Designed miniproteins, single chains, continued (3). Designs and how they scored, part 19

Each design is a single chain, and the fold is of that chain. pLDDT is the mean over its residues in the fold that is shown.

## One batch from the design tools (miniprotein)

Design m8627
Fold by ESMFold2-Fast:
Structure m8627 (fold): chain A 100 residues (1-100)
Amino acid sequence: MATLNQLSSLYKSLADQLTALGLNELAELARQGAIAVEEQDADAVLKLIEDAAVLELKGIVFEDETLIVAAQQLDRLSEAALLVLLGVPGVSIPELEPLP
C-alpha cells in the first residue's frame, strides 16, 4: 500500500512540473497515472506507456528535447508502476529528475 501511495504522489508531482512547463498533454497523462495507480488499473498504466511513447516520438521528430526528457520520465515511472501492479517484487521506484 505504501508503494502505491508513493507512485500516486510521484505522478502528481510530475503532473505539476509538466503543467509549469506548458506540457499539458503529458501533464494530463501523469494525472491519469495517479488515478490508475489508486484504482490499481494495470491496463490504464499500459495505455499511458503507449501514449507517452507517441509523445516521445513527436519530440524526436520536432527536435523538442524537453518533450523527449519529460515523456521518458513519465514512461520510466509508468513502467515501474505497471510492474508493481502486476505483483513483481523488488521494483525500484525511480526518482523524479528536475526538468530544465
Scores: mean pLDDT 83

Design m8628
Fold by ESMFold2-Fast:
Structure m8628 (fold): chain A 80 residues (1-80)
Amino acid sequence: SKEEKAVEILKKLKEDIDNAETMEELRQSIRKALSELYENVDEETVKKFADKLGEAMSKANTLEEYKENIKKAIEDFLKE
């Protein structure tokens, strides 16, 4: 199970990703979420999420693909 605070941070990130209109906005949302996760959850949990994000982003070529892949990574992470 995941900590309640991690769920809140990731739900907010998913919302911010949906509202992002540029790659820069997307990147800023991810940076903010990772910073908040680092302050509120175990480093190992943050690393696992960061690894999933990196894999998701490596498979994307357009803004819409980045948004789709990142949201899927968030949902998959929350299911654990």
Scores: mean pLDDT 81

Design m8629
Fold by ESMFold2-Fast:
Structure m8629 (fold): chain A 71 residues (1-71)
Amino acid sequence: MDRELIERAVKLLEEAGLTDSAKQLRRAAEQGAPVENILQAAVNSARHAGKEETAEEIRRLAEEGGVRLPG
């Protein structure tokens, strides 16, 4: 479940052109970071880049996957 959520978030960032952010998410997952922290970082990266639609898609992905984002 967590792996699938992370890969879907990575794909959304890559499709939005945020390749470096996608690489950082994969690194965090490899280092054992909690899925909620990885997905929150994905939302923050998309928002920082002005990709609000991508940020909202990742937030909904987390909620549908049962992951509570820390903020």
Scores: mean pLDDT 82

Design m8630
Fold by ESMFold2-Fast:
Structure m8630 (fold): chain A 76 residues (1-76)
Amino acid sequence: MSGEELTAAIPRALARAKEHVRLLSDDPEKAIAYLDFAIEEFRALKRELAAQGDEEGVAAAEAAIEELRRLKAEIE
């Protein structure tokens, strides 16, 4: 309930996504597919936070998306 609870979950969700990618280090194709999925999840979260008017949460979600995009570029 509320965008504030979603915003508080972002650092943990990002850390989990990074760990999942690390577990796929031997399979870059699967790592890229997971990153595409994770980026879409954070985009959905960003839309939910925007609907709640949580500007700081939107910024945090955008930062997480950019970090995952950078990680994807490093693997590609």
Scores: mean pLDDT 80

Design m8631
Fold by ESMFold2-Fast:
Structure m8631 (fold): chain A 91 residues (1-91)
Amino acid sequence: AAAARRAEQRARLRELARATALAEAARAGITEILSESTEVREDPARRLLTFTHTLTSAEARFIGRVVARLDEAGNLLEATAEGSVEAVPAA
């Protein structure tokens, strides 16, 4: 079913965002993650899905962001993954 295929594709994009964040943590030599979260945003006018996965450690936050572009039928055309590192905000 089309809905099941879309759910699977979204799960894969979410995992790509998580893998991207984990790669940033590994690059920084961080193995202990205190918390993680995923945010999903849709822009129907531009046919974009954005998955942002954030890993928080004692030292920093590691972010994996995936931007997926869809066609008119909701099929994936392309996805780009970007990793970044942010300082942990003060309390």
Scores: mean pLDDT 81

Design m8632
Fold by ESMFold2-Fast:
Structure m8632 (fold): chain A 65 residues (1-65)
Amino acid sequence: SLEEEIKKLEEIKESLERVKRENQEGMATLEPSSSAHQKLAKAIEGLERSIEEIQKRIDELKAKL
């Protein structure tokens, strides 16, 4: 059902948001000028794009309810 698909997408989104928060916490322990900090910043950007894509899909499905 649409409701079950929405719920599954929301669970995936919450999981990605959790990983993003953990990466942000890890980034805070690194020197801002380090390559490790830069790589983690890029990973966070990728997670943000994935979260936005999933949210867009959730919104599209909710509009059909």
Scores: mean pLDDT 87

Design m8633
Fold by ESMFold2-Fast:
Structure m8633 (fold): chain A 63 residues (1-63)
Amino acid sequence: MLEEFTDKSVEVIHTPDKVQYVATGKAYTVEIYRAALKATGKDEGVVVEEEDGVTTLTVPKEK
């Protein structure tokens, strides 16, 4: 799941308080990645934003 997300050439943006994953195309990889985060207990505060052609997954570092 998480490796499949990476294989989609996702752009990763790091900030002190969060990590954003930006993928182009449909939100398939983001949905899978979000499910993986939920399974590992690292899904608190995760935000998924989808616009045509671009999906952004925001994961807070502070929980």
Scores: mean pLDDT 61

Design m8634
Fold by ESMFold2-Fast:
Structure m8634 (fold): chain A 100 residues (1-100)
Amino acid sequence: KNKELLEKKDELEIELYMKIAKNEKIVVGANAKEREIWEKYAKKYGSELVVESDVEAAVEHELELVKKFKEKYPELYELIRDPSTSLEEIIEKMEEILKE
């Protein structure tokens, strides 16, 4: 149950980052599984995906993505940071935002 919900949350979070970067260049550090999900949504949102293999550069790009996410979806960001929030509540809020 928790594993399936966590994987769904992670995929929706990637889709939200790609929605923010719609028709723009996005640079990410990603393992093979995450890369497939990033590529899927890059195609959906018309974004240019660049995968960074250097760990330090990848961390810097991830920090910029997190900053943009916090600025665009501040309520969702706080919900994710609250340890009392369930995965189901996070997923529901993510799906609500994606319907807009």
Scores: mean pLDDT 77

Design m8635
Fold by ESMFold2-Fast:
Structure m8635 (fold): chain A 91 residues (1-91)
Amino acid sequence: SLAESMGTAEEVVERIKELLEKAVKAKDPSTRVSYLTAAYIELAAADFAGVLTPEQLEELIRYAKQLEEKATDPVVREGIRRLRELLEKRL
């Protein structure tokens, strides 16, 4: 399993955060969508593997809310909002 190693949950959280931040900061629309899509894939893989704790879900929700406020691009902001809503449904 992708999630068999100790620490994989923390690694997944950090990868999702990094990808979302890169999506917000990217100036090129295709690059923004690429990072946002990668964040969704990481979250889907983590969900399938059952690696995220409620505390980690709450951490990602708080981080997503911060980035949603910083996002100037409507597509990225909407993508982050939808990702946050998916995380909230898991709590």
Scores: mean pLDDT 80

Design m8636
Fold by ESMFold2-Fast:
Structure m8636 (fold): chain A 79 residues (1-79)
Amino acid sequence: SMLLEQLESLLEEVKELLERAKKATTTEEIIDLGRELHQLSLELQELEKKATTEEEKRLIDEVRKALDEVERVMVSKLT
């Protein structure tokens, strides 16, 4: 479905953000990544409203867990 394709694309964007977060060395970089994380979270919220199948709901959960991991990495780098 189109929704599954959008969720898979969003998951890849979140994974790319995670790799950028792992490489970030300054507070300014973390703040900028935090803004991107917020935008991806809003995109997930809009896609969640359209979910009807168990496959879609499972992929939403995977995206949510990936977003949580990005936040954990960013928080760990703040002093």
Scores: mean pLDDT 87

Design m8637
Fold by ESMFold2-Fast:
Structure m8637 (fold): chain A 57 residues (1-57)
Amino acid sequence: MQLVVAVTKEAERKLREAGATHGLSRLLKVEGDKVTVETDNGARVTLPKEHVEVVGE
């Protein structure tokens, strides 16, 4: 499963507010211009694709 990181301060803040303890999230799905990611605490966050980068699998 692909890993992503936030590349904007806004996306980083949203992930932190959702309870992320580190900068790596799992990519769950891609829908048009949006991505849904899962944080290490199990929270799901939807972000614009341009706000994240794929860094692993």
Scores: mean pLDDT 79

Design m8638
Fold by ESMFold2-Fast:
Structure m8638 (fold): chain A 97 residues (1-97)
Amino acid sequence: MELSEEQKKEIKEVTRRGSAASQAFVAKGEKEGKPEEGLKLAAEIEELAKKLIEAIINKDEKKKKEYEKKFEELKKEAGLTEEDLEEGRRRMEEEVA
């Protein structure tokens, strides 16, 4: 299936954001002595990223906005700090680069 250049760009951005947030949750869980909780939150954010990607592929703007909101809400509710997000981004970029 052929995707537009805009869809490809959006999918890459969502994939990167999802991976960084997932790594941030894992790192936070390890740091706090709750690795299982971190893995659970990582799985939740990855599922939301996949649903966002599906909405982009299907050009469903309403679902895209809904999952984007849920993605941001999960990060805030779990108390993910700017420091945690930066650590997750570092781990993601180092692994993928």
Scores: mean pLDDT 80

Design m8639
Fold by ESMFold2-Fast:
Structure m8639 (fold): chain A 55 residues (1-55)
Amino acid sequence: SLEDEIARVEAELRERREKTKELYKKQNIPIDEEALDRFYRAELAFERARLEQRH
């Protein structure tokens, strides 16, 4: 269902965001967590719109 697909994308994007933060922390690279969150929120909105167009 559309809801199941959206939930899966949300989970995938959340994991990708956390792995990105872990990678930067391991590399001792400073990150703007707020900017990173905004980026992934925009990605989710884009993916959600794309899924809605397919239904």
Scores: mean pLDDT 81

Design m8640
Fold by ESMFold2-Fast:
Structure m8640 (fold): chain A 75 residues (1-75)
Amino acid sequence: MYSDAEVRALFDAADRDGDGTLTLEELVELVKMLSGNRLSDEEARRAAEALLKLADKDGDGTVDWAELMAALRAE
C-alpha cells in the first residue's frame, strides 16, 4: 500500500507539465508505477481510463489530486 506522501511523489513525477492535473497519458504512467510496472500498456490504459471516468466531471480527460485520492480510497 502507498502512503499519501508516496502517491503525491508519484503524482508529481507523472505530472510533467506541473499543472496539478494528470492527462490520460500521465495517469497511465502513474498506474504503471503503482503496479510495479507489471501491467501492459493496454491494461494500464484501461485502469487509467476507469479512474479518469470516475474522477473527471468536466470530460476534459484530466484527473486532479483530490479526485485521484478519492478514487484510490474508494476501496
Scores: mean pLDDT 73

Design m8641
Fold by ESMFold2-Fast:
Formats: sequence, C-alpha cells, structure tokens
Structure m8641 (fold): chain A 102 residues (1-102)
Amino acid sequence: MVLTPEQLTILGLFIQRLAEALNALDPSLSEEELAERAVEIAKELFDEMMKENPDLSKEEKEVIAEEFLKALRLMLRRRGVSQEVIDRVVEEVGKYFKKEIE
C-alpha cells in the first residue's frame, strides 16, 4: 500500500519527534534505562499519531507502524544500543502497535 503525501508528511513529523525525544535523553542512562524510555516514547508518539489520524485504514496503519519501527531501530543502533536490546524494544513496541491497530 502507498501512503498519501499527507500521510508521509505526518509520519515524517512523528519520526522527527521520536528522534528529538530520544536525543534529549541523558547520555549517562544505562542501556536498560534507555530501552525503557524508548518503549514509553515510541508508544506515546504512536498513540498521538493514531489519534490525530483516525481515518487511516488498517493497511495504512500497518505500513506506518512498520516505518516507525524501522526508524526506532535505526535511532537506537546509532546510539550504540546492543542488537539484543534493540530487538526486545522493537518486539515490545511492535506488539503494542498491533494491539492498537486491531
């Protein structure tokens, strides 16, 4: 499914907010504390995005969720988070997204 230009713009804005929120976290946080904060931030931003865009189809929500999770993975990797912790964070957030989409 192809997102509309408007939906792509909204996704881009929320990916930017995710990056800003993660980059604002204290660099002295443990990997575990960073993971916990990343899960919380990602869930809150996704909920806000879904609330602002109630007319999205299930398929469009799934594509948006996939792209958001890809952005989250990349951002955590750039911060030096281990692959095992990234996989755990993405699994937890992805499970939440599936529940919200259904």
Scores: mean pLDDT 82

Design m8642
Fold by ESMFold2-Fast:
Structure m8642 (fold): chain A 68 residues (1-68)
Amino acid sequence: DPAYQAALDAVGAHWDKAREAFAQGNLDEARAHYDEALATAEKGGFSPNFIAALRRQGERDLAAAEAA
C-alpha cells in the first residue's frame, strides 16, 4: 500500500504541475506534465479506466485552451 500511495502522490504532483502550467498559459509545459502523470500511472499499475479518465481530462483541458 505505501508503494501505491507514493505512486498516487506522484501522479497528483504531475497533474497539479500540469494544471498550474495550463493556468499560466504554458500549454507545452502542461502537456509534458500531463504525459508524466499518465506515464507514472501506467508504471504504478493503475487501472486502465483510471488512466483513460486522466487522459480524457488532460486532452479536454488542452484542447479547450488550444481552441481559445
Scores: mean pLDDT 80

Design m8643
Fold by ESMFold2-Fast:
Structure m8643 (fold): chain A 117 residues (1-117)
Amino acid sequence: MKLKEVTGPADEVARLAYEQTEKAAKKGIEAMEKGDYDKAVEYFQLAATNAVSAARAADQPELREKAIKAGTKAINAAMNGDFEKAKKYLEELVKIAREAYEAARGDTRPVTALIAE
């Protein structure tokens, strides 16, 4: 996992974090479908990190808490090979990141967040 510190307007940082959450989620599902559970866990960790960063950039502590919980559940399901549960929690994680991005729209306040690639 590669972590990059990004500083910018809250709406732009939240958008970038949301986009990286969606990208990591898609790759995690692909890895899970191939039976590569270790690789799926890596991508789910990327998705969880970016969803938390989206919520932080948006200054949304409730969404941040939801992202932590959904991310933990997705990672645990992936580690156990439970594809249906992993996918469900991962879709919830992407939704939380999207809600954070929408909440940050028009917010030009400078923020710093960690983006995982």
Scores: mean pLDDT 87

Design m8644
Fold by ESMFold2-Fast:
Structure m8644 (fold): chain A 79 residues (1-79)
Amino acid sequence: MIQDIMNSIITDAIAGTSSNAQQFFNLMINMINNPNMPDSQIQQQINQIVDYMRQIQGISDAQLQDFRDQMTASIQRRR
């Protein structure tokens, strides 16, 4: 269920405007900044999202790499 919602948001963000992508990143950053969620669980969810994005036709390697870099930086800021 949550994975289906996340996949839909990712697809809309990539096909839509930069503002949609920014909204998606803000949602991910809010999840990363949740003190009740372990870093390992956040990393696992990010990996699942990246795997889904890789399987969606029309997503470039550059978009996937940018997403990974943004999420990695956000996790590091939780320190």
Scores: mean pLDDT 61

Design m8645
Fold by ESMFold2-Fast:
Structure m8645 (fold): chain A 75 residues (1-75)
Amino acid sequence: MLSDDIRDAAAEPVVVYLLTTPNPRAEDLARLIRRSAERYGLSVEELRETTLRLARQHGLDVELVERAFEIALAE
């Protein structure tokens, strides 16, 4: 099993993007998700739950994050 620390580290760029980017787009977020998953040796699916949890904790656009994961998983 992957540690929470690795998943949190992989999700951090997504959270930072949402906090610092005005009018974020799901397609741009999907590319960031794929890049972060690859960088940390995670599948997109493994990253999903941690990213959604952090988005909820920070009061971010959860619907946008879910849409971005749908795009990232569709090839």
Scores: mean pLDDT 80

Design m8646
Fold by ESMFold2-Fast:
Structure m8646 (fold): chain A 80 residues (1-80)
Amino acid sequence: SAADVIAEAEEAVRRAKEAEERRKKGLESGDAVLYSAASIELIGAAVTGRLAYRRAEEAGVGDHPAVLEARRVAEKYFKE
């Protein structure tokens, strides 16, 4: 359903923000292990965000704010 896809997009955005914070902490503290682990988590969140926005486009709710944010996360991190 559209509501399920929006919830998936919101979850992907939440996970990406948490991973970004951990990655920043790793970078600031010089913790290469934390930085690497957080970078992998961020890629995972970007992949789930990509799947969510593709499903949202198919469902006709691609313009929802949470879906647009999930798309932005996917384009920023999955392609990088």
Scores: mean pLDDT 84

Design m8647
Fold by ESMFold2-Fast:
Structure m8647 (fold): chain A 88 residues (1-88)
Amino acid sequence: GRPVLTGRVVGGPAGATLRAGDVVTIESDGGGLATFTVEEEAPLAPGGRLRLRFPSGAVVEAEVLAGEDAAVGGRVVLGFHGDNAGPF
């Protein structure tokens, strides 16, 4: 199956829209922090298509599968596209 990250947003912009250059940090339900830099403007809402850069330099397309609050403190589910979507 595709890699999925489920967790809580613990760092990022205050708004529902992610902008290019925004840094988002998610605390995984499995434990650990995942940090990404946003490459393109996109909503952090179900159906949103995200282009994310990992600290490794890998750029991965992700889809928001679930999320009620796009601000810090909200829960999200991200589905990653590609067989090598970082250490998650």
Scores: mean pLDDT 72

Design m8648
Fold by ESMFold2-Fast:
Structure m8648 (fold): chain A 87 residues (1-87)
Amino acid sequence: MDELMQQAEEYLALAEQYAQEAERLRSDRDLMLQYGQLSLDYASQSIRLANELAALGTPEDAERAQEIQKRAQQIGRRVIQLAGEAA
């Protein structure tokens, strides 16, 4: 359980890091899209692990999982918006 939470938080941090890199590289469309895709992939993995934690954990774990899912979805929306602006 602790490993699942730690993995979800680690993937969330990577999603945020790659989203920030995509935003920094917004003038380079190809690199921006590559880092954006990495961000979306890690955000998706974080949501998947958070859903597993919510199903298997305590009510407290479910609340933490919901916060991770919310943050991952916010990162995803930022990346999708950035990619749309580059089209």
Scores: mean pLDDT 83

Design m8649
Fold by ESMFold2-Fast:
Structure m8649 (fold): chain A 61 residues (1-61)
Amino acid sequence: MLVELDPEKIKALSELFHKLVEEKASLEEMIEAIKRLSKELDVPEFLTNLAIHEAKKYHEE
């Protein structure tokens, strides 16, 4: 895609994050799931890093 910011990719990451929170996934599980989905959907690295940062913040709080 020529556009780095794809609403469908953002939605997929958001839905994954919500599901992982609902399932009470560990930080390691969240990071692995985010990385796996990002690789599958060819998500830009900055969005993957942002999602990982949010997972870390969630587990720190």
Scores: mean pLDDT 75

Design m8650
Fold by ESMFold2-Fast:
Structure m8650 (fold): chain A 71 residues (1-71)
Amino acid sequence: DREAQLARLEAILAGQPELTPAQRERIVAAVRELMERGVPFEEAVENVLADFAAEHGLEETMARILAEFRA
């Protein structure tokens, strides 16, 4: 279920103190958009987190989120 996958991502993002609520919503929205274009959920998450890390200098935070998501 796409909504269940996105809800899990949202919960992981909510646990990261470096992320604002607006940044969390932006990440979830970007992942949803890629999934609607047919990108698999895990691949969409990896792509969005990599782009966000590059834009905002939050590479360590994004790496932690990805590790929690893969666990």
Scores: mean pLDDT 80

Design m8651
Fold by ESMFold2-Fast:
Structure m8651 (fold): chain A 92 residues (1-92)
Amino acid sequence: ELKIAEEISEEDRKKVEEIKKLLEELGENLEDKEKVRELVAKISEILEGIKGLTEEELKEIKELVLEVLKKKVEKYGSEEEKERFKKILEAE
C-alpha cells in the first residue's frame, strides 16, 4: 500500500489519490484495451508531475501499475502481449 506522509504536499497527496482511483478504474476495465491504454497514459503523466514522493513511494505505485497490467495480460492478453510484458519486466 502507498505511504502518504505529512512531508508530501496536499497537491501531491491529491495526485497520489487520483492514481489510486485510476488504478481501481483500470482494474474494472481490464477488458477494454483502449481504456487500459488511456488510463496507463494518465497514470504515467501524473507520476511525472509529482514532486515530493520518495523513491520507495514511486516504486510502490509503479509496482501496483505493473501488477494490474500483469493480471490484464494473463487474463485477456494475446501471446504477443504476454511476451512484450515479459520483456518489459526483464528490462530492469
Scores: mean pLDDT 64

Design m8652
Fold by ESMFold2-Fast:
Structure m8652 (fold): chain A 59 residues (1-59)
Amino acid sequence: TSSSLFSKGNSLGKESNNLYNQGVKAYNNGDYSTANSLFSKADSLNSQSGSLFSQAISV
């Protein structure tokens, strides 16, 4: 098993969650452009995290 893949996936997941929370704050402050950018990046990192977890489980 690749514990490094699991660790990387977990790290990206945490980063994604932090960006999503920042996006929510920006949205609530009326900065929709910044919020959309942060949400997009968060979704990308979350997707990458899921891919790494899937790969780690398959090994």
Scores: mean pLDDT 82

Design m8653
Fold by ESMFold2-Fast:
Structure m8653 (fold): chain A 74 residues (1-74)
Amino acid sequence: DADALAAASADGPYGHGLALVAAGRPADAVEPLRKAAAVAPDNATVQEALGEALRAAGRPAEAEPYFERAAALR
């Protein structure tokens, strides 16, 4: 949908965050994904992506509330 396209744009924070995860840089992906989550707080896909990036970066305790939020939004 339009919200998912806006959040997932290559020039947007979500697209930037996903590119960093794909490049093996999940710690660097956290900040752009946080910006995406702030812009689209009701987008479960963005919340889940931020949670996964935090877990991959070795920050699983910080990931938990984002996975809970994503589950609540679905």
Scores: mean pLDDT 74

Design m8654
Fold by ESMFold2-Fast:
Structure m8654 (fold): chain A 107 residues (1-107)
Amino acid sequence: MKTLNVGVAVRPVGPRRYEVTVTVVDEDGNVVHRETFVVEAPSRREAFALGVRRGARAAREAGADRVILVIPRGDELALRALEEEGFEVVAEVPVDADHALVVAERR
């Protein structure tokens, strides 16, 4: 089973404009994909979900059977992005008051 970790960072760069950095790393800590892009979005939440979608797609194309990522708790847009890229959420574990670790497996 190939597990990849997806990281998404969002930085505001203007009104409704966000810089999104997506990093995909393997279990040994090697970066297998990294991209940065600017998107116009109504809020940080939509920009984050787009980053999750791109990270999940990159992981799928790299042959991931499973992805692990940290998302804001209750972020349905991020969970939907995983579903749309062919992953099913199999576990969601609170990490702190604001974040959850999500484990999703390829359908």
Scores: mean pLDDT 88

Design m8655
Fold by ESMFold2-Fast:
Structure m8655 (fold): chain A 60 residues (1-60)
Amino acid sequence: SLPEHPGIYTGMTEEEAIAFARSLGFTDIEARETTLFGGRPAIEVTGTYKGRRVTFYFLD
């Protein structure tokens, strides 16, 4: 099930993060490399779930 709070996951590539979001039922999925607080590399994934835009962060 989709958590209402954005999740943070580790060890995923951009491709794996997109595949994971798709497996949860997300559509219109966009992914990009980004940097979180403290300079930590991450992948930001944004997708649509039941008409809502949701963003996740996957730590690299």
Scores: mean pLDDT 72

Design m8656
Fold by ESMFold2-Fast:
Structure m8656 (fold): chain A 61 residues (1-61)
Amino acid sequence: MTPSREELLAELKRLREEAEARGLRGLAQYADDLIQALEEGKTSIEEAKTAIDILREWLAA
């Protein structure tokens, strides 16, 4: 499945909110940095997808 930039942004924002709610400031900051980079076109869709997978794994621990 090839996610759109909008879908990746929505997922990153959701993961950022989850990390923030759990007091995981480092993960929340990482998600926020990726949101900004993706919005500014400084990162690729593939890089954002990989980072989302990493965030999901860390939040599941």
Scores: mean pLDDT 80

Design m8657
Fold by ESMFold2-Fast:
Structure m8657 (fold): chain A 81 residues (1-81)
Amino acid sequence: DLGYELAKQRLQKIIAEAQEIIKNSKDEKLRKRAQAIIQRAQAMLQEIENRQNTVPDSEWLDRISALEKEVKELVEELKKL
């Protein structure tokens, strides 16, 4: 399903970007926030396996958009350090 395939790609990108934040920051608060984003994104990847009989709904996709916003905010904070 193209909808879940795109969602998987978006979640994998979020995880990769959050991992780069952890790699490039010694700030424990930033690292903990990035780790929380990774955990939430990984949980959503697990949810996809259980949602194979459904299509992605707008509320579920909004959770991915929220994670994308949060990781972008962390990247901007990292640049200010």
Scores: mean pLDDT 82

Design m8658
Fold by ESMFold2-Fast:
Structure m8658 (fold): chain A 89 residues (1-89)
Amino acid sequence: MEEKRREVEEKLRKELERLKRKLRELGDEESVRRIEEYERRLREGDREVADEVKAWLEKNADNPDEVTRLEAEALGALLTIIVPEYAAA
């Protein structure tokens, strides 16, 4: 089912780019930089970073701040693409 996995990855990548664009529109370049740094480290196979991202998502799950919510959605998409076993919780 490589085709189905590719479709899910493509949709999540498009969503990630949409979320980063929205964060830039809100003037929060720091959140975009942080998302890109986590993506880099996750792609390098840093499991410790995956745990840190998951912990950050759990801590911020109920945060009403729009920027924090968008960052959480973007980080969740990153985990789903790169480390799917961590995103399923």
Scores: mean pLDDT 75

Design m8659
Fold by ESMFold2-Fast:
Structure m8659 (fold): chain A 84 residues (1-84)
Amino acid sequence: SSVEELRAELEKELASLKELLADVRATLSPQQAISFAEQLRAHYEAELAARAAKASPEERAVIEEFRARLTALIDEEIAALRAS
């Protein structure tokens, strides 16, 4: 796929993650929400690393950008839940 299509896909994934984390926070206990977020973080790290390994250099740059953005969002959520 083109770099533009990949960026659009990952922007949609980021938006979906924000909604998912909000839903998880509303429905699960803080401990369950933290466990879910930690598992999701590990999943994104593994999935995006695998995608980067198969990607062109231009696509890899986009994947690494979104890997950082997705994991940072999850880390911020975990920190907020632990502070509660």
Scores: mean pLDDT 89

Design m8660
Fold by ESMFold2-Fast:
Structure m8660 (fold): chain A 70 residues (1-70)
Amino acid sequence: AKERILAALDAAEAATDSFERHQHATEVYKLALEMGDEELQRLALELYSAINAEDDAAARATIEEIKAHL
């Protein structure tokens, strides 16, 4: 699970369009649900909000928080 989350986060950082970024954030959230990690689920939703707001700085900061939590 951790390796798949890291791959999804790297893909979200590399993605240039909003649709692709949302797809990768969705994968992180689904993996967080499978792990039963409520904090990771909350961080994944925070990443979603940053992507929807097109706030690249907030999205990057949230990705680093998720990586630090793993």
Scores: mean pLDDT 79

Design m8661
Fold by ESMFold2-Fast:
Structure m8661 (fold): chain A 100 residues (1-100)
Amino acid sequence: HALARAAFERAVAAFEAGDYRTATSWALAALGLLDPSVIAPFGLSVEEVRARIEAGELLPIPEERISPVEAARLLGQAALALDEPELAKEYLEKARELAA
């Protein structure tokens, strides 16, 4: 889980900076390493996601899927997968607030 946690930490930093493209990419990468079903719709394998994380490359996420709501939602799901329930609660609540 070290690579997934590193990607998650990068996503948190980007989210706090207001960089939602970078936050969404790193959060999806972290979650995808833990649950490959979430990256399958993007045509990505776990191996490709791992290679992109190691290269410092963002995932090819369509512009229409980039938003503060989506970034917060993915961060919450990634935190749950990393056994960080308090962080998960924080980001899922933030996603709910942003969606209103």
Scores: mean pLDDT 82

